# Designs tried in a protein design run: designed miniproteins, single chains, continued (2). Part 6

Each design is a single chain, and the fold is of that chain. pLDDT is the mean over its residues in the fold that is shown.

## One batch from the design tools (miniprotein)

Design m4178
Fold by ESMFold2-Fast:
Structure m4178 (fold): chain A 70 residues (1-70)
Amino acid sequence: MREIRMEATKWATEAIEKDPTMSVDVGKIFQAMIKGDREGLKELIEKVIAKNPSMEPLMQEALDLFERLS
Protein backbone atom coordinates (compact mmCIF):
# COMPACT_ATOMS: atom_id res chain seq x y z
CA MET A 1 0.00 0.00 0.00
CA ARG A 2 2.62 2.64 1.00
CA GLU A 3 5.00 1.68 -1.83
CA ILE A 4 2.40 2.15 -4.58
CA ARG A 5 1.46 5.56 -3.08
CA MET A 6 5.10 6.72 -3.15
CA GLU A 7 5.75 5.45 -6.70
CA ALA A 8 2.42 6.89 -7.93
CA THR A 9 3.34 10.27 -6.36
CA LYS A 10 6.69 10.28 -8.20
CA TRP A 11 4.94 9.31 -11.46
CA ALA A 12 2.30 12.04 -11.01
CA THR A 13 5.02 14.68 -10.40
CA GLU A 14 6.82 13.69 -13.64
CA ALA A 15 3.55 13.69 -15.62
CA ILE A 16 2.52 17.15 -14.36
CA GLU A 17 6.02 18.51 -15.14
CA LYS A 18 5.70 17.20 -18.72
CA ASP A 19 2.21 18.72 -19.21
CA PRO A 20 0.90 20.97 -16.38
CA THR A 21 -2.45 21.43 -18.20
CA MET A 22 -3.15 17.71 -17.55
CA SER A 23 -2.81 18.08 -13.74
CA VAL A 24 -6.52 17.27 -13.09
CA ASP A 25 -6.43 14.13 -15.26
CA VAL A 26 -3.09 13.07 -13.71
CA GLY A 27 -4.64 13.53 -10.23
CA LYS A 28 -7.54 11.25 -11.21
CA ILE A 29 -5.10 8.61 -12.50
CA PHE A 30 -3.15 8.88 -9.20
CA GLN A 31 -6.36 8.25 -7.20
CA ALA A 32 -7.30 5.28 -9.42
CA MET A 33 -3.82 3.77 -8.86
CA ILE A 34 -3.91 4.03 -5.05
CA LYS A 35 -7.55 2.78 -4.88
CA GLY A 36 -6.80 -0.23 -7.11
CA ASP A 37 -9.39 0.89 -9.70
CA ARG A 38 -8.05 -0.88 -12.81
CA GLU A 39 -11.08 -0.04 -15.01
CA GLY A 40 -11.00 3.65 -14.06
CA LEU A 41 -7.22 3.75 -14.57
CA LYS A 42 -7.53 2.33 -18.11
CA GLU A 43 -10.29 4.79 -19.09
CA LEU A 44 -8.37 7.79 -17.69
CA ILE A 45 -5.15 6.72 -19.46
CA GLU A 46 -6.96 6.37 -22.82
CA LYS A 47 -8.44 9.86 -22.31
CA VAL A 48 -4.99 11.39 -21.60
CA ILE A 49 -3.37 9.68 -24.63
CA ALA A 50 -6.23 10.93 -26.84
CA LYS A 51 -5.59 14.53 -25.67
CA ASN A 52 -1.77 14.33 -25.76
CA PRO A 53 -0.22 11.30 -27.53
CA SER A 54 3.29 12.34 -26.32
CA MET A 55 2.16 11.29 -22.81
CA GLU A 56 1.85 7.62 -23.92
CA PRO A 57 5.20 6.50 -22.39
CA LEU A 58 4.23 7.99 -18.98
CA MET A 59 0.77 6.39 -19.22
CA GLN A 60 2.38 3.01 -19.96
CA GLU A 61 4.63 3.56 -16.90
CA ALA A 62 1.51 4.16 -14.75
CA LEU A 63 0.01 0.84 -15.94
CA ASP A 64 3.30 -0.99 -15.28
CA LEU A 65 3.50 0.48 -11.75
CA PHE A 66 -0.13 -0.52 -11.07
CA GLU A 67 0.41 -4.12 -12.30
CA ARG A 68 3.68 -4.46 -10.33
CA LEU A 69 2.55 -2.88 -7.03
CA SER A 70 -1.21 -3.61 -6.83
Scores: mean pLDDT 80

Design m4179
Fold by ESMFold2-Fast:
Structure m4179 (fold): chain A 107 residues (1-107)
Amino acid sequence: SKAKEYVEEAKKILEEMRKRLEQATSVDEVMQAFGEAVRKLYELAEKAKKDGLEVEIEIEMRGTLTTAPDGTRTLDADVRVKIKVKDKKSGEEAEIEYEFSFSATDT
């Protein structure tokens, strides 16, 4: 279904985001990777809307940012994403929930 296809594309965006967040060597790289993923999900939702689908996206990052005396920052964070896609015409619905934790320290 179209709903399932959009959820699979969203999953690819989330998997790339996770990889980039887990490999980040600075807090700035984390913010860039997270922002890029949010932008891509927005673009995907707009495309799905043009295809007659209803899209709900919830994305949340909760973390603690700590700065050492030398100015080195560490971000310890949890990411939670929920995406629901509905085709109101067919009644088909697809959903994904995606959760992970990461830590990034300035190098």
Scores: mean pLDDT 88

Design m4180
Fold by ESMFold2-Fast:
Structure m4180 (fold): chain A 98 residues (1-98)
Amino acid sequence: SLFVEKVVELAKQSPERAAAIYLAVRMAELGVEVTPDELKERAGLSDEAALIAQSLLDYLKEHPEVLEEVRKAIDEIVEQYKDHPVIKRAEAFAEALA
């Protein structure tokens, strides 16, 4: 899927972008919505990364058929970044949402 390929390319650009995509997927799976301000405060995302998370969450809500493919791809990328502080903070925040 061209969409999943673009999401994967974006996630590989930085741990912060990977964290944003990871959180969008987790919010979609849990059926919860967190504001960009809460993502910035609690997950430590930048303004850009928080907007990426919001935009992807909105897309995944409209296109649930791509959610599993995006989840599998982002989980592999997050595993590569598992020791990065940004990813650890994003995972801790995702656990708090569940």
Scores: mean pLDDT 85

Design m4181
Fold by ESMFold2-Fast:
Structure m4181 (fold): chain A 119 residues (1-119)
Amino acid sequence: AAAADAARDQAFVDELKSIVEENGKLDEAKKMTLEQLREKARELAEKYGITVDPAAVREAADSPSVAAQIVGLFLAAMRGDEEALERAVENLKKAGYTDEEINVLLMGLLLKIEREAEA
């Protein structure tokens, strides 16, 4: 179970990194601040009329899954929930992710959601 969960989490991380690389956004994401990425997430939510359920943010925060923490980070950013955002960043850092890696993952989610909203 734990090994299968870790493999799915790694596949999600690899997917997000690939999306960023394929879009030529890797250097941009590494140079951005978390605040700039949070603002992009908020703008994306407004542009596409995306509403974030507070329960979804809490469910993600309570999950030990790295994939759930990445989703929770994005949902918190779209909602402007600074406390949930900080908690997700701390959980990802405890899992061994750097600030630059977290920024790349958040950019990957932004690009993924934008593609899905345009489809």
Scores: mean pLDDT 79

Design m4182
Fold by ESMFold2-Fast:
Structure m4182 (fold): chain A 104 residues (1-104)
Amino acid sequence: MAKDLEKARELVRKAREALEEGKNDEAIKLAEEAIKLAEPYLDDPEAVRIAGEAAGVMLEASGKPRLGASRTAAINLLVIAGEVEEAAKAVKELVKEAREEVKK
């Protein structure tokens, strides 16, 4: 639902703010909540962008900022190109990697 994506976007903003303040655990928690809200709607390019950015925040908080940035950029390019299904597949893989990295 649109309200879920609005809340997910707010959570990503808060996650990025927490990351900028060095609050890595808080950033990871907020990013994970955003991903959970966006995951049911990955046919929507906005949900794909939200989940991708949130996974990027989780990877950056886990010490892999370049991996997060490059994968998020690639997902955004797929969305811009209209390849939403390919972008959704890429974001699902990125989310899985981010969740595995956080558990270490």
Scores: mean pLDDT 83

Design m4183
Fold by ESMFold2-Fast:
Structure m4183 (fold): chain A 106 residues (1-106)
Amino acid sequence: MISLDALLNPEKFNKMVLVTLSPTSITVKEGESATLTATAVRGDGSPNPNPITWYKNGKQVSAPSTSPTLTLTNLTKEDSGYYRAAAVDEEGNEYSSNATKLTVEE
């Protein structure tokens, strides 16, 4: 698989990791739970085995984990924001996902 980044830097194609986060938006009520799923694949289409790190509004919110999901429980309005997942390649280069907008309503 080829991303836009691979077209801009063909030398990184085999080292590139495409990180995809779903859903792209989710709305829940206070006290409910939300689950975000990240998929990391290499330029050859194989799964990336390296841990995923989770970010909210650009700040790290989890330690690196091999789990493809982030589950948020007992949500409050303060949990609303933009979430991203990041994965590293074999050289330690970090690749970030698309953003998920989480909205917590009363």
Scores: mean pLDDT 76

Design m4184
Fold by ESMFold2-Fast:
Structure m4184 (fold): chain A 65 residues (1-65)
Amino acid sequence: SMAENKALMEKLGKKGVEAGIESAEIKDNTVYLYLEEDTIEQLTTAGMMMIAASVLGFKAEVFFK
């Protein structure tokens, strides 16, 4: 269900922050991923999060701070 997908995406967002992105925010049907640096590690984490978001039915946007 959409509620289950949202809960899973919120959990994955927390894991993404643990893996090195600055923050992940879900608003409506979009996941907002924030990176401080364009390192390979942060870009890889963001890429994996974008794939997960797409599979779960969310749009994904990436921003650099």
Scores: mean pLDDT 81

Design m4185
Fold by ESMFold2-Fast:
Structure m4185 (fold): chain A 73 residues (1-73)
Amino acid sequence: SAAVEKLRAMLENAVAAARALTDAASVRALRDMAQKEGEEFIATIEDPAAREEARRLLEEAVREMDALAQSLA
């Protein structure tokens, strides 16, 4: 769906931005912002299947950013 692809692009940009950061605190702040914005966007998706796919993408991006923050701490 167009909504899922838009979220994918936003999350890919967030992860790329996080990889450019050098401190764990900044990565965690970006992760928290991406999670909040992602949850708000997912709430606008009416199709349950698209919503579940979007949630999976958000969870993957959050995990990647959390792993990056751990490596910098």
Scores: mean pLDDT 88

Design m4186
Fold by ESMFold2-Fast:
Structure m4186 (fold): chain A 115 residues (1-115)
Amino acid sequence: MKKVLILGNNEAAKAVKKLLEEKGYEVEIVDTSEQFEKNYDKYDYIFIIGGDGKLDDIPLVELAKNIAEAAGKELKIKNGKIEERVVFELDGKKVVILPGDTEKAVADTEEFLEE
């Protein structure tokens, strides 16, 4: 069974978890960078969902940017919002960074699963 770790603290993360579980993935949501780093090595897929422009999303957006940069990828951020999906491989894991908007995050996840 494919295991997914989601870093997110909003409705978008919950909606993406539900979609992935319906597709047969085992999914865990964490809402802090500390829990994310502690659990990172245990999962095949890493989802970071956030950047809806709220102040409490700043640490998540910064972590997402740092992980993308470590993989040589650019994360497009405007006004504290993640603008578009970024997918890459890092440390043998598939990393998916998604906007914090529920409709966009679900649509981007469905598109990712069709690839």
Scores: mean pLDDT 77

Design m4187
Fold by ESMFold2-Fast:
Structure m4187 (fold): chain A 59 residues (1-59)
Amino acid sequence: HMSELQAALATAQAERDARNLRYMREAKEIMDKTGDSGKAGEEVRKRIAEEQALAAALA
């Protein structure tokens, strides 16, 4: 059995994994649109930075 702390860590990891899957999906869409993996990476990094800024503002 997981302790309450371990359960919280598992939830945080699942949320991180879900967000990473969304970012990968977005990267694929950008890649399909632009045909440029570098540009896809840059746009995904920008999206991540914007979401991190929003998360910080909510804290």
Scores: mean pLDDT 75

Design m4188
Fold by ESMFold2-Fast:
Structure m4188 (fold): chain A 70 residues (1-70)
Amino acid sequence: MTLSLKEFEQRVDELVDKIAKTAKEKNIKEEEAIKELVKLVRDAAEKLKLSPKETEEVIKKAVEKLKEKL
């Protein structure tokens, strides 16, 4: 695979933005939005065959960013 961890993180940032907007529009609670984000990021990471450490780092950063946007 040729996608760098940085490029994957950038795509995850875009996903965080989309989930935050949807959560605000539909009045979805923060906990539910976080669950959805974690599921999508894990699925994408597994598809890209990222290591467990890389996957967990991306998830933690994404969750922090989502909380800041909610």
Scores: mean pLDDT 80

Design m4189
Fold by ESMFold2-Fast:
Structure m4189 (fold): chain A 100 residues (1-100)
Amino acid sequence: IEELVEKLKEAIEREQWAGALHYLMAIYAEMKKAKEISEEEMEKIKEAARLLAEYFRKRGQEEVAELAEKVAEADIKDREKVLELMGETIEAMYRWQQSQ
């Protein structure tokens, strides 16, 4: 997960949205497969979500920004809620990308 989060942050900073969506989907898949996710891994995921929210807010894409912000603010111990919000963020990003 750590390597995927680093690649996601890099894609966001470079505004490579297809790459960012790809890494978000990869992180989501790894989270679903993992028996346990460490507090450190969860904090890194939340940090990347906060960065995503900042960049989409700057672009006026409030739907993606609000969902990513909810991921960033979610309780680290509520894995199910984080997964739900990440799924919604992925769907919103995919819809936005198709509209470009």
Scores: mean pLDDT 80

Design m4190
Fold by ESMFold2-Fast:
Structure m4190 (fold): chain A 89 residues (1-89)
Amino acid sequence: SIDKLLERIRKAFEEALKGVSPEEAERMRKLVDEAIKAIKEGNADELFKKIQELAELFSRVKDKLTPEQRAKLEEALAQLNLIAHILKS
């Protein structure tokens, strides 16, 4: 279900938060919450903006993450992007 997918996405980002600064962690949590809100509201344009901001933040912290954390975040970002394209259709 969509709720299980959103929970999986949220967990992937939370695991990454252990490897980043408190400021970056708070920004990432806010962006994830805003992305989930955009999905629930059916707002594809807002979701695309949040995905881009999450991808930029991920790029900055990538070297601080384990290979497993990186793979899970890349999968989560890909799933968010798929949801955004479905909402835009």
Scores: mean pLDDT 82

Design m4191
Fold by ESMFold2-Fast:
Structure m4191 (fold): chain A 109 residues (1-109)
Amino acid sequence: AARLEALREALEKNRKQLEEMKKNLKNLPEEEKKEMEKKLKEAEELLERYEELLERLQPDADVSEAEVQAAYIEEYLPEEKREEIRASMTEEELAEFEAALERLRRAIA
């Protein structure tokens, strides 16, 4: 419960920060503006996917930011990107990643 609430508050804070960055785009040089617009779009899509995942969790679910990120990787990233990420992990990191996914799967209603 408390952990899920804190995670939602963190996402709200990130959303407000993203909106503030969008307002300041007009003050950037043209080349930097184009790069920032692309990064902001990618960040906005990421936040939308995280919000979608959180909405599927039980209200009393005890989940961490790392567990939500693990689910995002498995559910929303292309297979090639998932394989690349898994291949870059140590055996210990891979075990922690799989354990995080299992915990999150149990928290989804």
Scores: mean pLDDT 72

Design m4192
Fold by ESMFold2-Fast:
Structure m4192 (fold): chain A 91 residues (1-91)
Amino acid sequence: MEKEEKEKKEIEEFKKRLEKGKKEVEYLKSRTPVTEKIKEAEKLLKEAEEYFKKGLESKDEEEREKYFELAKKKLKEAEKIIKEIKEELNK
């Protein structure tokens, strides 16, 4: 019961962060030429979404947790790159 509520909350949080990252990349592409950093952020967001989908499709709890962990790691890496680009643009 509590595990299902925690997973649901983590799924919603991940979706919100992924959507925010995608919007930030779209915004950056409108403000600056598409650089290697922007491409890297897009790639990491795509990988995060793919791992997240694999986690949702997994029937094994351990495999599911592993994919969600990988998805979160890729999302965090993308968010870091997006932050760096935004800081460079706001100078």
Scores: mean pLDDT 80

Design m4193
Fold by ESMFold2-Fast:
Parts: structure tokens; sequence; C-alpha cells
Structure m4193 (fold): chain A 82 residues (1-82)
């Protein structure tokens, strides 16, 4: 599935532009996509503070949206912070 492809890309620290392309194929809010991309960019630079900030913002948005696919993506990113 597209979600499984995104999760594997995140776990393998894949290309940021490829992640952006895959996320744009999904019907997520623009604000959610922006925060996921900012968190991932920070993770790739080993900037855990900025990554945590944007991941936290994405988690707060998803408390309202309650999207299970977004939750799986955010969990995969959270594992990279640990």
Amino acid sequence: SLIDEIIELIKNKGDLKELERLLKELNFSEEMIENILKAYKALKKNDKKSAGKYLHKALLINLEEKNEEVQKILEAMSELLS
C-alpha cells in the first residue's frame, strides 16, 4: 500500500523529495503534510529538537483529524527519535 511505502521510506531514511511526492498522493490536510515534511527534514539532519517540535504539532493536528494512516506515519517517525 502507499502507506506501507511511506513507512518503509521513513524507516530507511529515504529521500525527502520522494516522501513529499508520496504524501501529496494522499488526501491529508496541507498543514499535516507540511509538519510531517519539516519533522522528516529535521530527522535527516539529526536535529532531534526541531524534529520533535514538528512531530508534536502533527500529533496535535491528528488528535482532531483522527486519521489512522497519519498515526502510523507519525509512530514510524517517533521511533527514529528514540
Scores: mean pLDDT 85

Design m4194
Fold by ESMFold2-Fast:
Parts: sequence; structure tokens; C-alpha cells
Structure m4194 (fold): chain A 76 residues (1-76)
Amino acid sequence: RKLEVLEKAKKYIEDGLKNNDPLKGLREAMNLLQKEEPELFRKVVRELAQSKPKNPIEAAKKFLEFLDKEIERLRS
């Protein structure tokens, strides 16, 4: 179930980047995590704040790195 939520969040980010609307993808992924996985939401917010992304594309890519790492942990 956690894996399904993370895969869906990843798809929101990827779709945002593909459709040249990274802010929409970020917003949808953040809203999903806040509702379904609030601990992971807090963790990604801290990671994004610490990385200090200069633009939404950089933020989206950093978010994808975070999601990929957490998905890999759940599959292991």
C-alpha cells in the first residue's frame, strides 16, 4: 500500500515534468503524501528545504530522487 502511494506520487511528478507543469506535479504529489503518508511528507519537505532547489524543475528532480530511494527500500 505504501509502495502504491509512492508510485502514484512519482507519476504525478513525472507527468508534471512531461507536460511542462512541474509545480502542478509537485503540488499533487505533496498533497497525496500529506494525506496518505504524513511521515514521508515531512521527510521530503526537509530534504527539499535542505537542497535549496533554485527552480521547480530542480525541486521535482530532487523529489523523484527521494521517491526512488524510498521505493527501493520498500522493495528490498
Scores: mean pLDDT 83

Design m4195
Fold by ESMFold2-Fast:
Structure m4195 (fold): chain A 109 residues (1-109)
Amino acid sequence: MTMEEVLALEKALLRKHGHEFVRELEWEEFEKKLLEIGKKLNIEKEAEEAIELLNSEDPKKRREGIRLIQRVADRAEEAGLPEFVIVLRSVDGEIRFLLVRNGHPVNYS
């Protein structure tokens, strides 16, 4: 599956669950947003660890980083935060970061 196919399928899945794809993030924006979300969920250390693992040259550590980011996203969605971030990985190892607007936010003023 190409990255374009992965992106198309993820956007369709987000829409099916009532979420809105906002845009792709550059690394610096992704890091800042993930740390912000981690702080709001009181798991800033887990967010920091995920970033460190994803920056590793070791493919096994990068996969663990992606798993941690996915856990942060799941917790943000369940907690009803206004936004969360998703990491997509293609079969060739290409990575993309997506900013998503939660369709089911709580206390959104």
Scores: mean pLDDT 82

Design m4196
Fold by ESMFold2-Fast:
Structure m4196 (fold): chain A 65 residues (1-65)
Amino acid sequence: MIEELKKLLEQLKKETDEEKIKQLKLKIADLIEELTGVKIDKEEFANLPKDLALELVEEILELLE
């Protein structure tokens, strides 16, 4: 699962299509919930600026390692 989260993070970094960015954010939120057991507001997470979402995911990955 951590490797899948890293893969989604790299896809999010490269993606420019808004619909695909939203889909990637939703997948990332689901995966973070599975890894941490903490419920994430998917609507809130999907509405985060891409840069902030990327920073948050990188911080979560550091905490999980």
Scores: mean pLDDT 79

Design m4197
Fold by ESMFold2-Fast:
Structure m4197 (fold): chain A 97 residues (1-97)
Amino acid sequence: SLRDQALQAAQQGQFQQAVDLMNQLTSISGSDGIKTSIDLGRDLSVDQLRQLVDTAIARKEYSIAGNILFGAFAASDDEAKRQLAEELSKELAKLPK
């Protein structure tokens, strides 16, 4: 599925491909986009999440960046992931939509 492909791409450090797949998935179903963001938040490391969000922001894919940060916050019991989500969410909020 596109969800599995997006997670696998991000886990392999293919962050551009992961953003492309997230964009495709969200265009088909916003619900599946959010569910995938939760999977990413649970299964990616802090460094992978940072790089994925930075990649989305660099491409001006702000909705994708926001969804990834929501997933990191919602799905993770990892305090470092929650802190990352809070910090990058503040930065994202400063950017023009």
Scores: mean pLDDT 79

Design m4198
Fold by ESMFold2-Fast:
Structure m4198 (fold): chain A 89 residues (1-89)
Amino acid sequence: SSAVERLEALLEEARRRGDSLTARAIEEILRAAKKLLENPEDPKVRLEAEITLGLGRIVLGVAKLAGDEEGARLVEEAIDILEELLKES
């Protein structure tokens, strides 16, 4: 599966759970991933992806503090996908 397909699947799972915070974080990661795939060498796109990773890590921390194991898993998987895209670009 493509990075976009995997992120869309995670987003659908977060939405099915009714987890608005996790869904919003994954939506932002998906948007950053799409931009990075279109313009992998653009410094502004790469910076936006790095900022998005930072925000995603904050949401992951919130989920962990709340004891939301599934929300934490979904955000962590989305973060890992975006990190790999940044590494491969």
Scores: mean pLDDT 89

Design m4199
Fold by ESMFold2-Fast:
Structure m4199 (fold): chain A 90 residues (1-90)
Amino acid sequence: AQKELEEALRLRKYMEKGYEEGKKLIEKMKKEGKSIEELQKRLDEVAKKIQDYLEKAKANKNPEERQKYLEEAAYYAGMGEALQQAIAEQ
């Protein structure tokens, strides 16, 4: 249905935003002389946030609140992708 398509497109936009913000974070960390180990630590923190938001979405019976938790999980998934790429390139 139209609503489901709109919700899926919103998740994609949140992932794109998370990826862009993740790239900015990586540039800042590199400029500050942070090691690959610090990037890995940030990736681990992001993974925990994704799991927490997905668990909150699964437990929540309100569709609107569930969607917001999925949007937060998508944002951190995008950020995690940027961090994984940066680690792999070093």
Scores: mean pLDDT 86

Design m4200
Fold by ESMFold2-Fast:
Structure m4200 (fold): chain A 62 residues (1-62)
Amino acid sequence: DLQEEIKKLQEEIRKKMKELNIPGYLTLEEIMNGVTRPELPKELKELVEKAKKLARELYESS
């Protein structure tokens, strides 16, 4: 399920942020809008881009 895959990516993003001592989390809306700051580590940006692509695919299937 595309929705389940997106949820797993959001959870992975949260875990990565915690490992990097970055508090909080990125909402799906923030991910879709590409609001990620350039200061974010490459690994976190890659996870966000993957989630963004899946979110767009979900939006397109509507």
Scores: mean pLDDT 68

Design m4201
Fold by ESMFold2-Fast:
Structure m4201 (fold): chain A 70 residues (1-70)
Amino acid sequence: SASELEREKARLRREIELLRQQIADDTSLPEEKKKQAMEYLREAERALERGDLDKAREYIRKAVRIMEEK
């Protein structure tokens, strides 16, 4: 439903904002990896603006993978 779609979009937007803050505040993550993760979060936001929830989730997962690289 439209209400479910709106709630999911809001949830994903909050998730992106929390991840952006986490990346910015991370003092151990290399600058290059921060840039890559931030770029994926920008693509996730663009996907949300288009209403493409699956693509937004995919980009969020990619950002998290970069953040988890050892």
Scores: mean pLDDT 86

Design m4202
Fold by ESMFold2-Fast:
Structure m4202 (fold): chain A 63 residues (1-63)
Amino acid sequence: SFSEAELRIAEALGISPLELRLLLARGDVEVAPAILEAIKRLGLEEEVPATVKLLETLLGVKS
């Protein structure tokens, strides 16, 4: 099942929650900034702390 936070993040990005999980599972650095910004804009950082850490790590390797 999908969490309420996952549903809200996916809606903000215009994708399905399944697509969101697939992007995160692949470590897609191209979309990582957009996902992280959506989480921050929605104020959901504390709801998905593991996802935030993953995205920050991906952005670090992008640099």
Scores: mean pLDDT 82

Design m4203
Fold by ESMFold2-Fast:
Structure m4203 (fold): chain A 82 residues (1-82)
Amino acid sequence: SSEMEKAKELAKETLKKVEETAKKYPDDEILQKAYEELKKLYEKLLKATTQEEVDKVMREMSKVVLELEEHLKKNNLPLPEG
């Protein structure tokens, strides 16, 4: 569906922004772990065939992003932005 396609596109853009930040701070273990988790979730999202599966993966991605943003804020690092 178009909603599933939009979710996959949003996830791809989010992953790209996190990747760019992870490249700038290779020694930040929390950031590197979050990036690896988001890559795995994105792979699951690409294999999702139902809206329910997409929604579940998107919820997990949102949790990882929220925890990452809190980590970046606490360490005065820039948030992943486009």
Scores: mean pLDDT 84

Design m4204
Fold by ESMFold2-Fast:
Structure m4204 (fold): chain A 87 residues (1-87)
Amino acid sequence: SSGVEKALEIMKEVGKWLQENPNASKEEIKKLAEKAIEELSKIDPEIAKKMREKFEEVYNDESASAEELAEFFEKLLLWAVMQLERK
């Protein structure tokens, strides 16, 4: 579906940005995630809402590193793609 194709493109763009910015701060990763989630909300607002809630939990965890936040967000994007493929 077009929604799956768009979500895969978003996932690729996020992955590329993270590879180019290995020392990104949690704040920079949050800005990247907010943009990606906003684009996903145009495809499926329910999936985007769940992503935002889960991302905020990890972002607000002071024990989580920027690297762990980035890895979590990439896994969250993969989860979103899989959810869209099931529709």
Scores: mean pLDDT 87

Design m4205
Fold by ESMFold2-Fast:
Structure m4205 (fold): chain A 66 residues (1-66)
Amino acid sequence: SPPPAAAERPKPEEVHKQVDRALEELKDAVLSEEERALGRALIDHLLEEGLISEEQAERMRAVLEA
């Protein structure tokens, strides 16, 4: 399988760390309906690309719905 491009695509490990940081920040934020919709679309995209795990995707969705 081709590796991700060095310049344009982050490594999955880097994405995982960024996701964990974002989850901690998001749990304290009040999100609008539009922001939640964008968040869900982003989660679906990241999961489809294999950049996050299913477990991380579920955690992100839970934070957006809280």
Scores: mean pLDDT 69

Design m4206
Fold by ESMFold2-Fast:
Structure m4206 (fold): chain A 88 residues (1-88)
Amino acid sequence: MSPIVQQHKEQLIKDVREAIKTAEKLGNEELREVAEEVLARLEAEKGMPSILLSTAANLVYLAAKLLEEGKEEEAEKLLAMARELLAE
């Protein structure tokens, strides 16, 4: 894997792991489940993550930030979009 691809993948994994920590801190099982699925797919893929998987990772990270701000409805919409992207 090229150094740039490895660095991009590692950053997405780091962001998703931070989202999992936020889910555990807030007791949000929906965020935790989606984030753990994204993490498992990122760790299983060889080479560059797909655009859909990278987008799902970013949506999960943003949803975690929205939940920290108390914006539960906006976060739920982002998690629904991430689930749709993960459904192929």
Scores: mean pLDDT 82

Design m4207
Fold by ESMFold2-Fast:
Structure m4207 (fold): chain A 70 residues (1-70)
Amino acid sequence: LSDEELRQRLADRIRAESTNPAAKAVAEALAAGEDLADVLATLSDAERKAVTEEMTAIAREMVAELQAAA
């Protein structure tokens, strides 16, 4: 998988699984190839914490699924 494919897959999963509009906005930015740090800087401290925790959880699930499929 290319970095672009991994980024797109992560963005798709966040959009599908998250109910947090800030997380969905970050997923759109990832899909568009925007700098994640710049997008996170526009969020409040509480939103940034919630989004990073949610993204980390989804990313860990995705990595586990890829490892199980190999």
Scores: mean pLDDT 77

Design m4208
Fold by ESMFold2-Fast:
Structure m4208 (fold): chain A 83 residues (1-83)
Amino acid sequence: MEEARRAAEEGLRAAAEVDEAAKKLTGRGKLMAGVAAGVSAIQASVGRLAEDAELARRAAEFARRVLEAIERGGGEAAERAAG
């Protein structure tokens, strides 16, 4: 139980970091809109899956990969990580 909640909290933090990084890339058009939508979906999913440690963990890993892609400055890379 507690491990699932901890993983979900880490996932939400990672998703929040991705959202913040995406906002810093304002003006990058349609690709960043898609990434932002993906991050929002992850945030909603992680909150719901707090009782499922495995799913929460996967959501956190996915969010971190999207964050790495955004930090590389590549909208295409971020879109691939989100897909």
Scores: mean pLDDT 61

Design m4209
Fold by ESMFold2-Fast:
Structure m4209 (fold): chain A 85 residues (1-85)
Amino acid sequence: SAEIERLEEEVRRLVRRAEEARAAGDLEEAARLYRRAGEAAVELGRALGLSEEDIRTIRAVGYAEALVAGGVPLEEAMAAARALY
């Protein structure tokens, strides 16, 4: 569907921009863009009819990715994601 294609393009675009910001050392912008990418990925998952367990995993991964992009160590980001989800 057009909505699924739009959401897939939005996720790809936001992740690309987040990685560009991270490479440039703009960790605040990278974290913001990864958070937005995670929100778009959740919308995409719901549009695809994924289970609530899969949606929870997408939320947890997106949350951890945004923290890592913002400079949080991977182990701490994963622990924070597990505490929330």
Scores: mean pLDDT 89

Design m4210
Fold by ESMFold2-Fast:
Structure m4210 (fold): chain A 74 residues (1-74)
Amino acid sequence: SAAEAAAYRAAGEAAAKAGDLKTAVAHYRQALDLDPDYAGAAANYVMTVAELAGRGEATEEEIAEAGRLLERFA
């Protein structure tokens, strides 16, 4: 549901503020699984994966998904 997707996005934002970027990515991914058109969750996912990539902590799958979201929402 839209409410459930929004709740996952909010949980991701809370995790990111706490510095838990891996948990944030997982929550944003869950929001996008519930609502693939959720531009706000896509933006949060892309920005958080970019931060993880800067730390050397992003997976190839996370980077590829961020690229697909950039194409989808451009």
Scores: mean pLDDT 88

